# Ledger of designs, part 75: designed miniproteins, single chains, continued (2)

Each design is a single chain, and the fold is of that chain. pLDDT is the mean over its residues in the fold that is shown.

## One batch from the design tools (miniprotein)

Design m6595
Fold by ESMFold2-Fast:
Structure m6595 (fold): chain A 67 residues (1-67)
Amino acid sequence: SEVEAFLKGLEEDVERRIAAGNPKEAILEFLDGYKAVLERRKDTFSEEEYQRLLARIDELKARVEAL
């Protein structure tokens, strides 16, 4: 699905930023930026798709915070 492809791309982008030595705070700010855009455009998604996107971003933030 488009949502699954987006989430895979986001996870790979986060992994690349970690591998490049980006500071944890910068990666978290990047993810917070995505959450803000997603919230402003929440009406473009189904409720289920929106919750899946938020849950995945929160999971990625938790993984980054644990580094």
Scores: mean pLDDT 81

Design m6596
Fold by ESMFold2-Fast:
Structure m6596 (fold): chain A 84 residues (1-84)
Amino acid sequence: MTPAEQRVREAIAARQAEARARGMSALEAGELVLVLYAEALGDRETARRIRELVAKLKADPDNPEAIAELEEIARELEARIAAA
């Protein structure tokens, strides 16, 4: 793994452990992970978009456009961080 990927994975693991201990929702835990990936890549616009999509899903959990866009962002960010 690259040093950047390693640091992001360590930060995610620590935050996921804290989130589980505090009973965070799956949506909130997912937001935290994806925002950390976007911030590690310096991608402020993607981080902002993730927060917007999560806010939409908190208001309407069955919003298919928001779900599809968040899934696409997740796939793209995971590929990018693996290559960083």
Scores: mean pLDDT 72

Design m6597
Fold by ESMFold2-Fast:
Structure m6597 (fold): chain A 71 residues (1-71)
Amino acid sequence: MDEEIEGAVAEIHVAVTLASARNQGIKEAEKLSREGLAKVQAAVDAGNAEEFRKIAEETLKKVDEIIEKSK
């Protein structure tokens, strides 16, 4: 469903945005968020909800890692 796929995209957006906001000025988080988003969009375009979900999870993990490393 388009709705479900778009919801997942929003979740990635929110998660990445929150991470960036919390640490303000972490360019690494920004870069990763853009990369993750591009991959997510590619998966959405291909109609692969499974791939989309996996990318979302990986992106969230990477963002968390950067935040922890930055502190």
Scores: mean pLDDT 66

Design m6598
Fold by ESMFold2-Fast:
Structure m6598 (fold): chain A 85 residues (1-85)
Amino acid sequence: LPQPSAEVQARLERTLLEAARLMAAGDYEGAARLLEEAYRELREVDPYAAALLLGALGEVYRAAGDLEAAKKAYEEGRALYAEAS
């Protein structure tokens, strides 16, 4: 599998850590916005990193009780993994 550049890895790690903190605080809207922004930035650069962000976004929606949005995020993440493979 392609490995992310140092910049992509740093961006991904920083985003996931901040999203996790927002989720722990109950700020699901803030976490979702942060993950969506990072996904838009990384989807053309590193589809594997983008797929990981979609998985995290699915977890945010699930925790917020938006099961339809969670399902869509997981499905998009799986499609991106398949496309990148």
Scores: mean pLDDT 82

Design m6599
Fold by ESMFold2-Fast:
Structure m6599 (fold): chain A 117 residues (1-117)
Amino acid sequence: EAALSERAREALAESAELAAKAAEAVGKKEAAELLRRAAEAFRAGDVATAFAYIEEADKIDPKLARAARSPLYGIPSSRAAVEKAIASLKVKEAKEYARKAFEVGKKLHDELAALVD
């Protein structure tokens, strides 16, 4: 399993936790519980288990799970797809949490990309 820095693990956990709040706001309690477990796994350094929980949440609601996986979306077209998915959410609270999750993930990805440049 790949070792992540504490900063990266916490940002991934925060993104998953915000996505869980978005899922809860739209009444998708099962997806919210899976995303909360993903956040716990990220903080524990168990990245494989965390992404497995996100994949299960994706089967329930791909739009919410995409926000939690936003650090993996380095391609501009993938980020545009996440933005469209968030914009299609009808519940204002869910949209706000999903956008916060996406921004956390985007910031982490941009910081990691800057280290490679």
Scores: mean pLDDT 69

Design m6600
Fold by ESMFold2-Fast:
Structure m6600 (fold): chain A 66 residues (1-66)
Amino acid sequence: MTVDPEVLDLEVEAALYYIKSAIHKVEAERALRRGDLETAEKHIKESEFYDKKARELDAEARRVAA
């Protein structure tokens, strides 16, 4: 069994956006620990943006695989 290259490309791109989301979550946590609420809010919003993009790509990969 081999994964369709189109599905694999979408899954890889989704994974990269999940990684970007995770990086911003870590930066938000660091900002919160030092009391920098403005920086934390910025990173939380960026994390949510990348998470949404990753979920959209995951959904597309599942649709193409079906």
Scores: mean pLDDT 83

Design m6601
Fold by ESMFold2-Fast:
Structure m6601 (fold): chain A 81 residues (1-81)
Amino acid sequence: SKLLAEYRALAAEIQAEVERLGLDPNDLSALPPELQELVRRIAELLKEGLIKEAREKYGLDEEEVKKFEAELEAWIAEQLA
């Protein structure tokens, strides 16, 4: 879907920024706690916006929205484990 493609593009931009800072983009758990908290905050805001777009622009039903939200929440939890 276009929504997931946009999300993946944004995730790639975040990884590129981490690499630009001299950090390993494949190991976000190695980031200082302050940066992990910032990443979490950004991910939560992105999640809220994407869920809204999924409902309003892409016409996802409630079951599809629940699956999408669960996938985003699982990803956020995994990054901050």
Scores: mean pLDDT 66

Design m6602
Fold by ESMFold2-Fast:
Structure m6602 (fold): chain A 95 residues (1-95)
Amino acid sequence: SRREELDRKLGILLGAVLTAGYDDAAAEIQARIERGDYEGAVRILRAVLEELRRRLEAADMPDDVKAKLQEMLDSLEELIREAERLVEELREEEE
């Protein structure tokens, strides 16, 4: 189901947020998912991605490592876009 696919993608994204050390953001994302506020959860995921991109741009590290981390953030952005589409589709089905 679309909800099961959304829950799976949100689980992966939540794991990434926790791994990055954004514990407060991860707790808020989880709380919003539990309340059925999937739009709010995805909005916080977007904000975390933007912060991670800013931190990576400012980071002093080898170019090859930086490029690899940029590819990983691009993959997370694709998952967020897919979650955003699923949220919109589920919203339309509920209305």
Scores: mean pLDDT 83

Design m6603
Fold by ESMFold2-Fast:
Structure m6603 (fold): chain A 66 residues (1-66)
Amino acid sequence: GAMASAARAADLAKMGEVAKKLQEEIENIRKNISDPAEYQKKLDELVEKAAKELGIKKPVRSAPAA
């Protein structure tokens, strides 16, 4: 069988839920916001928020200089 652990499966399920929620939010933003600049701003905020909810370190790769 495939090498899939319960912990990894749980993480993937959590990501799937967040991704589904994000898609719905994108649709709502697109429906409510006609201005492309406002739309891009809202999308950026959503992606950052979703990453934080998942505990992903994507927005941070290395520490700044001390």
Scores: mean pLDDT 68

Design m6604
Fold by ESMFold2-Fast:
Structure m6604 (fold): chain A 92 residues (1-92)
Amino acid sequence: MKGYGGGASADGRAVPGKEADTMSEAAHQGALEAARLAGGDRAIPSEGENGYGVGQAFDADGRPVGSGVAAKTPEEATELARQAAHGAPVGI
């Protein structure tokens, strides 16, 4: 159930994918990286009925600011994060 995460910030920046034991953990880690790019330290894991999805990043004001994504490969996670950073909504 290993996954790779990536983060996308509201500033149009993408963070490379990180490995995690689960897809939801990978997405959460990616969202935390995106939150830090936006000046925040808060993120929540993906929601839904599956252990795969996106995490939501929050800025210091508590507003959603970017997302984390998870994929089966680090290359795909990084690509998804880059697309989200360029204005493609991911889990918003």
Scores: mean pLDDT 66

Design m6605
Fold by ESMFold2-Fast:
Structure m6605 (fold): chain A 65 residues (1-65)
Amino acid sequence: MTKKDYLKEFIKKIHELFDDEEKFKELHEKASRFVAEYLGGRTFASAEERGDAVLEALAEFAKKE
């Protein structure tokens, strides 16, 4: 499964919560926190590498939710 496939799965889960604004907000807050903790104080050689790491973090978050 590619990083793009993981992002699609995450977006699908967000759409499933689209009818509940409160659940959407909660999921967004959890995702933002998870990504921040996953990346930590890491530095990246390029914006592309940072983007890849963010997508990986979102994919891991999607697997847990």
Scores: mean pLDDT 69

Design m6606
Fold by ESMFold2-Fast:
Structure m6606 (fold): chain A 99 residues (1-99)
Amino acid sequence: SAERQKRVEELEKRLEELEKEYLETPDEEKRKKLEEEIFKLIEELYELERTTAILGSLADYYLKQGKLEKALEYLEEALELEPDNENVKKRLEYVKELM
């Protein structure tokens, strides 16, 4: 539990740093590499702690890749965690309209 929490905090800090670097990076190829590194961190966070925010980030990544079914699965899991989350509901409807 304590070791898991410490790892989550380390990954969240690294994610914040990479997201900031992504926003400041004008080079498309560097941005692409940052997106891949961000995705790997989000995947590790998902295995350690499943939050609506992490599930939303995974859904966004799969949406960008055109993997609508995977995006839908993560958004449905997010809605199970927070059934009244209007942002998740609207995003679910958006993904279903694209299918």
Scores: mean pLDDT 84

Design m6607
Fold by ESMFold2-Fast:
Structure m6607 (fold): chain A 67 residues (1-67)
Amino acid sequence: MSEEQLLDRHLAEMERYGSDGEVDEMRQLVAQIRSETDPLKKSKLKFRVLALLEDARIRAEQAAKAA
Protein backbone atom coordinates (compact mmCIF):
# COMPACT_ATOMS: atom_id res chain seq x y z
CA MET A 1 0.00 0.00 0.00
CA SER A 2 1.40 3.41 -0.94
CA GLU A 3 1.86 6.19 1.62
CA GLU A 4 -0.84 8.22 -0.19
CA GLN A 5 -3.32 5.30 0.02
CA LEU A 6 -2.56 4.81 3.72
CA LEU A 7 -3.05 8.52 4.52
CA ASP A 8 -6.31 8.65 2.51
CA ARG A 9 -7.51 5.53 4.36
CA HIS A 10 -6.71 7.08 7.77
CA LEU A 11 -8.49 10.32 6.84
CA ALA A 12 -11.59 8.40 5.63
CA GLU A 13 -11.66 6.46 8.93
CA MET A 14 -11.43 9.68 10.97
CA GLU A 15 -14.27 11.22 8.90
CA ARG A 16 -16.51 8.28 9.92
CA TYR A 17 -16.28 8.75 13.72
CA GLY A 18 -13.97 11.67 14.53
CA SER A 19 -15.17 15.12 15.59
CA ASP A 20 -15.07 18.03 13.10
CA GLY A 21 -12.00 19.36 14.93
CA GLU A 22 -10.21 15.98 14.75
CA VAL A 23 -10.99 15.66 11.02
CA ASP A 24 -9.61 19.19 10.42
CA GLU A 25 -6.47 18.42 12.47
CA MET A 26 -5.89 15.18 10.54
CA ARG A 27 -6.34 16.99 7.19
CA GLN A 28 -3.71 19.52 8.28
CA LEU A 29 -1.32 16.73 9.38
CA VAL A 30 -1.81 14.85 6.08
CA ALA A 31 -1.07 18.06 4.12
CA GLN A 32 2.08 18.62 6.23
CA ILE A 33 3.23 15.01 5.64
CA ARG A 34 2.77 15.43 1.86
CA SER A 35 4.89 18.64 1.84
CA GLU A 36 7.54 17.54 4.39
CA THR A 37 10.98 16.58 3.01
CA ASP A 38 12.73 15.82 6.34
CA PRO A 39 12.30 12.05 7.07
CA LEU A 40 12.47 12.55 10.86
CA LYS A 41 9.82 15.32 10.87
CA LYS A 42 7.68 13.26 8.47
CA SER A 43 7.93 10.27 10.85
CA LYS A 44 6.82 12.45 13.81
CA LEU A 45 3.84 13.74 11.81
CA LYS A 46 2.85 10.16 10.89
CA PHE A 47 3.05 9.20 14.59
CA ARG A 48 0.74 12.15 15.40
CA VAL A 49 -1.76 10.94 12.74
CA LEU A 50 -1.77 7.43 14.26
CA ALA A 51 -2.15 8.79 17.83
CA LEU A 52 -5.08 11.02 16.80
CA LEU A 53 -6.75 8.11 14.98
CA GLU A 54 -6.24 5.72 17.94
CA ASP A 55 -7.89 8.22 20.33
CA ALA A 56 -10.89 8.48 17.98
CA ARG A 57 -11.07 4.65 17.68
CA ILE A 58 -11.15 4.28 21.49
CA ARG A 59 -13.97 6.85 21.79
CA ALA A 60 -15.98 5.22 18.99
CA GLU A 61 -15.59 1.79 20.66
CA GLN A 62 -16.75 3.18 24.02
CA ALA A 63 -19.76 4.85 22.35
CA ALA A 64 -20.68 1.56 20.62
CA LYS A 65 -20.50 -0.36 23.93
CA ALA A 66 -22.80 2.24 25.57
CA ALA A 67 -25.46 1.70 22.88
Scores: mean pLDDT 80

Design m6608
Fold by ESMFold2-Fast:
Parts: sequence; structure tokens; C-alpha cells
Structure m6608 (fold): chain A 60 residues (1-60)
Amino acid sequence: SDYERAFKFFDKDGDGVITAAELRRVAPDADVDAIIAAADKNGDGKIDFDEFVAYIKAQE
């Protein structure tokens, strides 16, 4: 699967995590807070690569 390329597409700042601000740039009409709440398993308010892959697989 091409999860690394998808993750880098969302991670516009290249900091290794996806933030609410980065999600709003890619999907401004999405409920970004709900996406982070669903994907953020460690409670840091950001989505790392492992959380991103788990979230995408759950949405299939």
C-alpha cells in the first residue's frame, strides 16, 4: 500500500506528524477535530504515521 506517500501528502510541513492545520489545508470542509479524535490514539492532538495507517484501514 502507498500509505507513506499519502502521509507525506497530508504532512505539508514535513514535521513527521499531521496536525489539524495541515488537515484543514488538504480538506477544509472536513470535520478535522472529529478526524483527529478518531485517529489520535495516544492523545497528543496529532496524527503520526502508525495512527494514520490505522485510521485509513478503519475507513475502508
Scores: mean pLDDT 73

Design m6609
Fold by ESMFold2-Fast:
Structure m6609 (fold): chain A 87 residues (1-87)
Amino acid sequence: SMKEENLKKQENLLTKMQQKFNEMVKKGEPIEKIREELIKLFEQYKKVSENKEAVDELIEKLKNSETLLEIYSVIAEAQVLLRKEKG
């Protein structure tokens, strides 16, 4: 179904976000570049999410993130959001 396909795309995007975050942190990339790359992935996530308003809130939190911990927390919140959409 379209719902199952969208959920799989959301899972794949969250995995990609985590991998990209870990790789960029390992390379010592500046926070501004990490935010930019993750915002692009969250915009893709929004297209396949049933809760676009919640994703917009996560994008705004990401734009205002000044530390790696804050960025990681946004990715963790997105994982919680996906679990709710699966239920």
Scores: mean pLDDT 87

Design m6610
Fold by ESMFold2-Fast:
Structure m6610 (fold): chain A 94 residues (1-94)
Amino acid sequence: KELEEKAEKLKEEAEKVGKEAIEIAKKKDESEAKNLEKLKEAALEQLEKKTKEGLLKAATALRSMAAIMDDIDKEKGEEAEKVAEEVEKLAEEM
């Protein structure tokens, strides 16, 4: 399958997980919600580049989101971590 199609799918997954995480955080910790918004934007911007370097930077942002969510909603944090792992795998294919 095309690497570009895989990158686009991961971008959609990152956007969905990020949006859901932000909505959960807004109800429990307003300051962390703002941090998550910045991390989501950083991840999506890097994923749009569809480069190995961009994918690695996006994975780092997603892992940071997962770490924040571990204290807020562990299940959503685990989802963000899984997306980061898939992004790292795609970067290795490039």
Scores: mean pLDDT 84

Design m6611
Fold by ESMFold2-Fast:
Structure m6611 (fold): chain A 96 residues (1-96)
Amino acid sequence: SPMEEVRKLMEKAIEILEEVGEFKVAEIMRKNLEKMKESSWLEVEASLSVLQMLAFMLAREAEKKGDEERKKAYDEVFDLLNEASDIVVSELEKER
């Protein structure tokens, strides 16, 4: 299902963050993923937008510090969240 694909993408993003020691950000994403079980597609889209902004900001902070490992991790997380957002937008368009 589209929701299962969104969940898989978010679970991959959480794993990437945990691998680079970003446990606090991984926990924020895990809490958002848990809330998505009871969320509308519109609420899921809003959550993904906020998480994408967070990943973008943290990638830029890592870049400024010369932390290539965390920069690459956050760039990959951003791409996964963007893919999840595309799935959600497609489902919202089908409900019209």
Scores: mean pLDDT 87

Design m6612
Fold by ESMFold2-Fast:
Structure m6612 (fold): chain A 96 residues (1-96)
Amino acid sequence: DELAAELARAEAIAAAAKGLEEGMKKFLEALKAALSGSASDEEIKKLYLEAVEIAFEELVKKLGLEDEEEIKKLREEVRKQAEETVDKGLAVLRER
């Protein structure tokens, strides 16, 4: 079924997003360390979210996704997960 193929693609993107989330958390920790005392949490969050959006656009292109509604839904979900990840990462870094 075409529906099964589309669901499999969405599932693959979700799995990739989870892997990206762990990688981006480590990236955020490294970025905070490199910018020690020189960048606000808002600036770090902006850079992280921009990196996630760039990665998502490349993933969409590589997978050949053309359904605008499906892409929009996936983008919204990825962004929500990314915002939660960066907020948690920044909270941990501020607890020192």
Scores: mean pLDDT 68

Design m6613
Fold by ESMFold2-Fast:
Structure m6613 (fold): chain A 87 residues (1-87)
Amino acid sequence: SLEDKIAKYIEELKSPDKNVRLQAINGLLDLDEVSEEVKNALKAALKDEDKTVRETTRLILENITKDPQASAPLKELAKELLEEAAK
């Protein structure tokens, strides 16, 4: 189910392997679902201990704001997260 996929990706974001965390970020955003759990997971990813994870998350969110296939709620979430990260 969609809920099972979200839960799996959120759990994978806690992986000690940065590549697993990067795949989880892409997986969560590809689902195009906006929830408080997804928002909090992405906020954590933007503050990840690994610089590449932080920078890649920012770039994916920037791409989403310009993606004609992304939903309006997802674009708004991406914009909000980028504005918070720029402080």
Scores: mean pLDDT 86

Design m6614
Fold by ESMFold2-Fast:
Structure m6614 (fold): chain A 57 residues (1-57)
Amino acid sequence: MESVPPLTPAQAAARAELRRKAEELQKKIDNGEITVSEALKELRRARAEARARLAQG
């Protein structure tokens, strides 16, 4: 789609969760616990899980 439709409250909540997850992962990167690539992998997994939950509702 050329334009993304407005987010539902559930989608907005999922985005807030992903943002929080990104901040957590950034701190782990700063501490050398994970790489940027691993952080992106974790975020993609979290996004897929959020999409699955939204599809069930």
Scores: mean pLDDT 75

Design m6615
Fold by ESMFold2-Fast:
Structure m6615 (fold): chain A 83 residues (1-83)
Amino acid sequence: SLLPVEEVKKRIKKMSDEEKEKQLENFISGLPEDVQKEFRKLYEEGKKEGLSFEEIMKRAADWAEEQGLKDIAEAFKKVAELF
C-alpha cells in the first residue's frame, strides 16, 4: 500500500542521488530479466538525450504498454509520479 503521495515525494526529494539509484535498482531487480535489459537500454538512451528521470520512466511505461505488459507499465507510471 502506498503512503500519501506528497509524503513519499518529500522523502524522495531528500534522498541523495546514490539513495535514489539504490531505490531504482531495487525496483528494477524485481522485474523480469527481459524487461530489465530493455529498461537499462532505454535509461542509457534517455540519459544521452538529456531526459529527466520522470521522462525516462514514462518512456519505459509506454514501451511496456506496447508489449502488452500492463502491470509493468502501471508500475513505471507510478514510479514516474513519485519522482
Scores: mean pLDDT 76

Design m6616
Fold by ESMFold2-Fast:
Structure m6616 (fold): chain A 97 residues (1-97)
Amino acid sequence: SFEEYLKSLSIDQRLGMSVFYYTMSYSYRKETEKSTDKKKAEEFTKKAGDYYKISQLILDIIKKEYPDDTVSIAAAQYHYDQAKKYYKKSEEITKSI
């Protein structure tokens, strides 16, 4: 499973993936902003949502395996919060089309 793959990575590698995935959520939110077609905007919003869910999974795994690593948890939380923000903005834009 993808969760088992994430558990095979070092914490630094998981945080690197978390940065990548919230950045992808941001990129798809920017594509939603450019979209005049509702179906395309919905597809980009779905992609932003997929990356937001991955950021949540990474945060949950770090919290479970390293509950005392407050610095890494805070970093993963920030990445999750950014991905969530971009996904929610993408949803709002899509609803306005």
Scores: mean pLDDT 86

Design m6617
Fold by ESMFold2-Fast:
Structure m6617 (fold): chain A 59 residues (1-59)
Amino acid sequence: AEERRQRALDEVRRIAEKGGGTVRLQPDGRVVIEGFDGGTLTPEEQARLARALREVAAL
């Protein structure tokens, strides 16, 4: 569980940084990306980011 969550967080961070965004953790455990330019990501990268965010929220 812990390892999967950390891997998901790492993936969120890598994709967010590629889009120029900063990853922020919300008090409720949700991940938010600030200053993010989604236009730099491919549709596949956006789908991976969405799945990684869901994995973080589910764990």
Scores: mean pLDDT 71

Design m6618
Fold by ESMFold2-Fast:
Structure m6618 (fold): chain A 61 residues (1-61)
Amino acid sequence: SREEELARAEAGLDRLEAQLPQLTDPVTIRVAIHELERALEEFPELKERIERLLKRLEERL
């Protein structure tokens, strides 16, 4: 169901947020940005949260 898909996506974002302090490698950061851009297209309901994470990752480049 869509509700289950969203819950799974939110859990993924929770894990990424927890890992943010450890994401210092530019290549890894660019991969994370690419994954978030795809998630933004798949989950418009999570747009604000994904955009905040994108901004935080871009600031590390």
Scores: mean pLDDT 85

Design m6619
Fold by ESMFold2-Fast:
Structure m6619 (fold): chain A 56 residues (1-56)
Amino acid sequence: SDAEKIYKQLMSLPPEEARKELSRLLQEDPQLAADFSRFGLENPEAGRELKKHLFP
């Protein structure tokens, strides 16, 4: 899924760059915000890992 691909990309970036990229993606694609929320509900461990990566 697109959310999984983006998750992997964000996890490969430094935290500051990952935050900027996520903000850009959510601003350009509002539908992506819903897809990420769904991905986090279906994959709570991945969502927690992303949160820790973005806000260490």
Scores: mean pLDDT 80

Design m6620
Fold by ESMFold2-Fast:
Structure m6620 (fold): chain A 86 residues (1-86)
Amino acid sequence: MEIEKIKQKALESLYNAARLASEKGDPLTATLAQGAALALKSGDYELAIRMAEEAAKEADKSGHKETAEQLRNGLTYLRELKRLVE
């Protein structure tokens, strides 16, 4: 898979997570997911992973299963991307 395609999939998962969190009234998880997407767009893969991990933990605490699943998908792509660029 091309690096750009993995990055696009990561961004899609993070934006989906932010949308789901906003729909469920979880502004903290939404903000963390948006922050992860911004970090990824700026090339800060380590920050993106840390923010996405924190967002997933917050979604789990809130019982927002679908949001947590999107964040875990995003994390899988983020970790793959970091492995390929580092």
Scores: mean pLDDT 86

Design m6621
Fold by ESMFold2-Fast:
Structure m6621 (fold): chain A 87 residues (1-87)
Amino acid sequence: GLDKLGGYAALANTGKVDHPKALVGAIASYAIAYSETQHDYYLRRLKQYVTKAEKKSNPELLKTYLKEAIELLEKEGYSAAAELLKA
């Protein structure tokens, strides 16, 4: 569940992993942080990683991993974060 997304986000944040799943993990983690804090830093990072994922990922794989992340966020009760990923 969410622990797997956190692990992938950590890998993406090192700049060493550009795998679509790792990038989506970073996107989901920043969406959670922004939904909880409303701090502009997390929104900026969210947008940055969305742009990076769009440039470096196959569109269909990115869409699949984003859908999986949205479903996981909804299941874990992070509805506001899930809405950010739908935008």
Scores: mean pLDDT 75

Design m6622
Fold by ESMFold2-Fast:
Structure m6622 (fold): chain A 66 residues (1-66)
Amino acid sequence: SMAAKQAEAEKLGKQRDEYLALAKVTGAEGKYKALLKQSELLKLSFGDEAGQRGREYAEKYLEKAK
């Protein structure tokens, strides 16, 4: 249902923001995890292809951060 999707989006958004806050001390690890939560938000809102592109972005970010 739409309400269930909204609840899941709110949960993922909070988790993303928590990882972004942790990224200030964990650096690339926290940012990568935040980007993974963002990719799940994209998947919920725009479908599997958008989620895949978000995940690819997260993986490229982590590779560049090495």
Scores: mean pLDDT 82

Design m6623
Fold by ESMFold2-Fast:
Structure m6623 (fold): chain A 114 residues (1-114)
Amino acid sequence: GPLLAAVRELVAAVKALANATTSDQINAAMDQIIAALDRIADALRAQGRDKAALAAEISVGLLLMAKGINNLIGEVDKDLIINAVRAALEMLREALADDPEAVALLEEGIASLG
């Protein structure tokens, strides 16, 4: 369904971030992570899973703040982004703890970050 499709896109973007070596690659992966989290929030809202949707929405806010900091300083702090993404994935894993397929995918994403 739409939720698992968005979680798979999130994990693929997280793996791209882990392997990113240039500012352009980091920014592209971050934008993909934000877009996937927005789709996860929308899918959860459509299912009436308001608490889980809120976790995804908070995760989007956290990543937008990290992106804003990088834009303000004029360079990309990959460690700042990795820490924000890890926090987002851990929060979403807890919110989706009742969905073993989503949890397994999110744990794979977290593991890819180190």
Scores: mean pLDDT 89

Design m6624
Fold by ESMFold2-Fast:
Structure m6624 (fold): chain A 65 residues (1-65)
Amino acid sequence: MTPDQLQQELQNLQRTLEELTEEIRKMEERIDTASRSEIERLAQLYAARGIVQSGISFVQSLLEK
């Protein structure tokens, strides 16, 4: 991978992370009144955020070589 390709992937992952963080924040604000299905959705969003964060760390490690 070229550094330019890695930089583009990093930017894409950072945008996805921001979107996921915003969705999580909105659901957390309503957690006290959340249904079971909403809590399950929140858990899925946490898992997705973790995967994206791991991807960002991996791409950053490749750029820091």
Scores: mean pLDDT 81

Design m6625
Fold by ESMFold2-Fast:
Structure m6625 (fold): chain A 94 residues (1-94)
Amino acid sequence: MVYLDEEPSPKQLALEQRLKALSAQADAAAANADSDPEGSLKTLKAVLAELKALLDEVRSTFSPDNIHGSVLEVALSSLITATENQIAKIEKKL
């Protein structure tokens, strides 16, 4: 089985764009945590829910052997963990 020359699908590009947008949204919320901790928590919790939904979509879209799906799954899992840690850090200050 050889699929090394497979080009990115439009679906893959759409999933990558959503990941990039959610990452930027999480970073913006984290940057505002000191001035608006309650607003930042609300945004981060919303982003976390969307990241988990996107991870489920990636898992249903790609087979376990698909390299693009695996890369997206690793990136999403990392960002989910980072977002959960950021939420916990802000909650400890309230």
Scores: mean pLDDT 80

Design m6626
Fold by ESMFold2-Fast:
Structure m6626 (fold): chain A 92 residues (1-92)
Amino acid sequence: SEEEKLLESLSPELRKWVEQALKIIEDIYNEKAKGLSPEERKQLEEKFKKYRRDLINEAKRLDEKVSRGEITLEEAKKQLAEFVKKAIDELK
């Protein structure tokens, strides 16, 4: 998919960080899905797919800023951590 290609194109450190964050979001999604009807699970799955896509796109945007020297890798990780926190809170 386009999202997988973007993820693969990230710098190694940022890619690893994003992969770990995606696993956390996926674990939350899977746990919440256990308590839902099939129709509610479908809606939650679409939200999860959107958050995954948005996170990968945001990571690519920040990775490009790091490569241009506009921000540090640490600043990029901090911004992504805030993004992930918001996604986790919205999935609860």
Scores: mean pLDDT 85

Design m6627
Fold by ESMFold2-Fast:
Formats: sequence, structure tokens, C-alpha cells
Structure m6627 (fold): chain A 95 residues (1-95)
Amino acid sequence: AARERLVAEARRAGDEFIAKVESDPGATPAQIEAVRAAADEIVRLVEQGRSKEDIESLGDGAENALKATGSPAAEKAVQYVRELRDRVLAALDAA
């Protein structure tokens, strides 16, 4: 697929997941912002033609940063970022 199609699929999957998190009454503004930041970075990596391994590595970095806070809210943010990454990778595989 052309890069433009991969970028469009990554944005679509990211936007769909952000909307899902925003619809969760238990989601905090900080958790929503963490998901948005991760989605923006994944799209940037896709735009640069980076590999799926690079996208997975980004997820690990974001997870470690959030875990350092030690809060239950951070644990849920980690889960959201992981689910976002997995959904985008699945969308890229289907494209």
C-alpha cells in the first residue's frame, strides 16, 4: 500500500480508539492526553516510513514513563496506550 494509505489507516484507528476512551466515564483528562500523544507519535512514525518494530518500541517507552508515576490512573493509561498500539498495528497489517 502507498504510505498515504498507511497514514490514513493509522489516523483512523487512532481516532476511533481516542473516541472510545473519551466515551469512558472513568477516563481522566490525563489518560486521554496520553492516548492522543501516543496516537500522534505513531502517525509520525508511519509518515516517516518506520517499521512495526519501531512502533512497538514507542509503546514500551511510553509504558515505562507512565509506570514511573506508580498511580492506578497511570496503570490504566498504560493499558489504553497498549490497546491503541495494537489496534494501529492491526490496521496497518490489514492495509
Scores: mean pLDDT 76

Design m6628
Fold by ESMFold2-Fast:
Structure m6628 (fold): chain A 61 residues (1-61)
Amino acid sequence: GLSPEELIRAVRAAVEAKDYETAGRVLVSLKKIDPEAAQAFLDSLPEEVRERVEKAIKEIE
């Protein structure tokens, strides 16, 4: 499977592309493997970007 590091790179690329659906899916996968890394990534995002990604996660879960 993908490492937490690979998932972080994938979610960062998705966020840069403004593909919040993909970012949400990748973060759900990261959260299952490494919830601390997932939370740290979310906390590193600007508030408006974080809210869009959190909304995408909620729509998946």
Scores: mean pLDDT 82

Design m6629
Fold by ESMFold2-Fast:
Structure m6629 (fold): chain A 92 residues (1-92)
Amino acid sequence: SAAAEEAARLLAEAARLAAEVARAMGQSTDKDSQALMGAYTRAQAATDPAARAAAWREFGRIASDALADNPEAVAAAQRGADAAVRAETLLS
């Protein structure tokens, strides 16, 4: 369906933007980087669309705090979270 195709496109964009965020973080083991990657892992593992959307919103909030010194990485994380939330809305 058109909704499924759009959702797949948005999820692919979210994955690409999450990869940009991971590079900006340098795979750090500090608390903020762990919290951000934890939120990403929860979003990927969630089987309920509403819970997945909530996890992606949390990813965006954590990224704004953790990456405050890198505005390009914050923007990428927020765009990725927004794309993923929109995809989950289309799939729910």
Scores: mean pLDDT 73

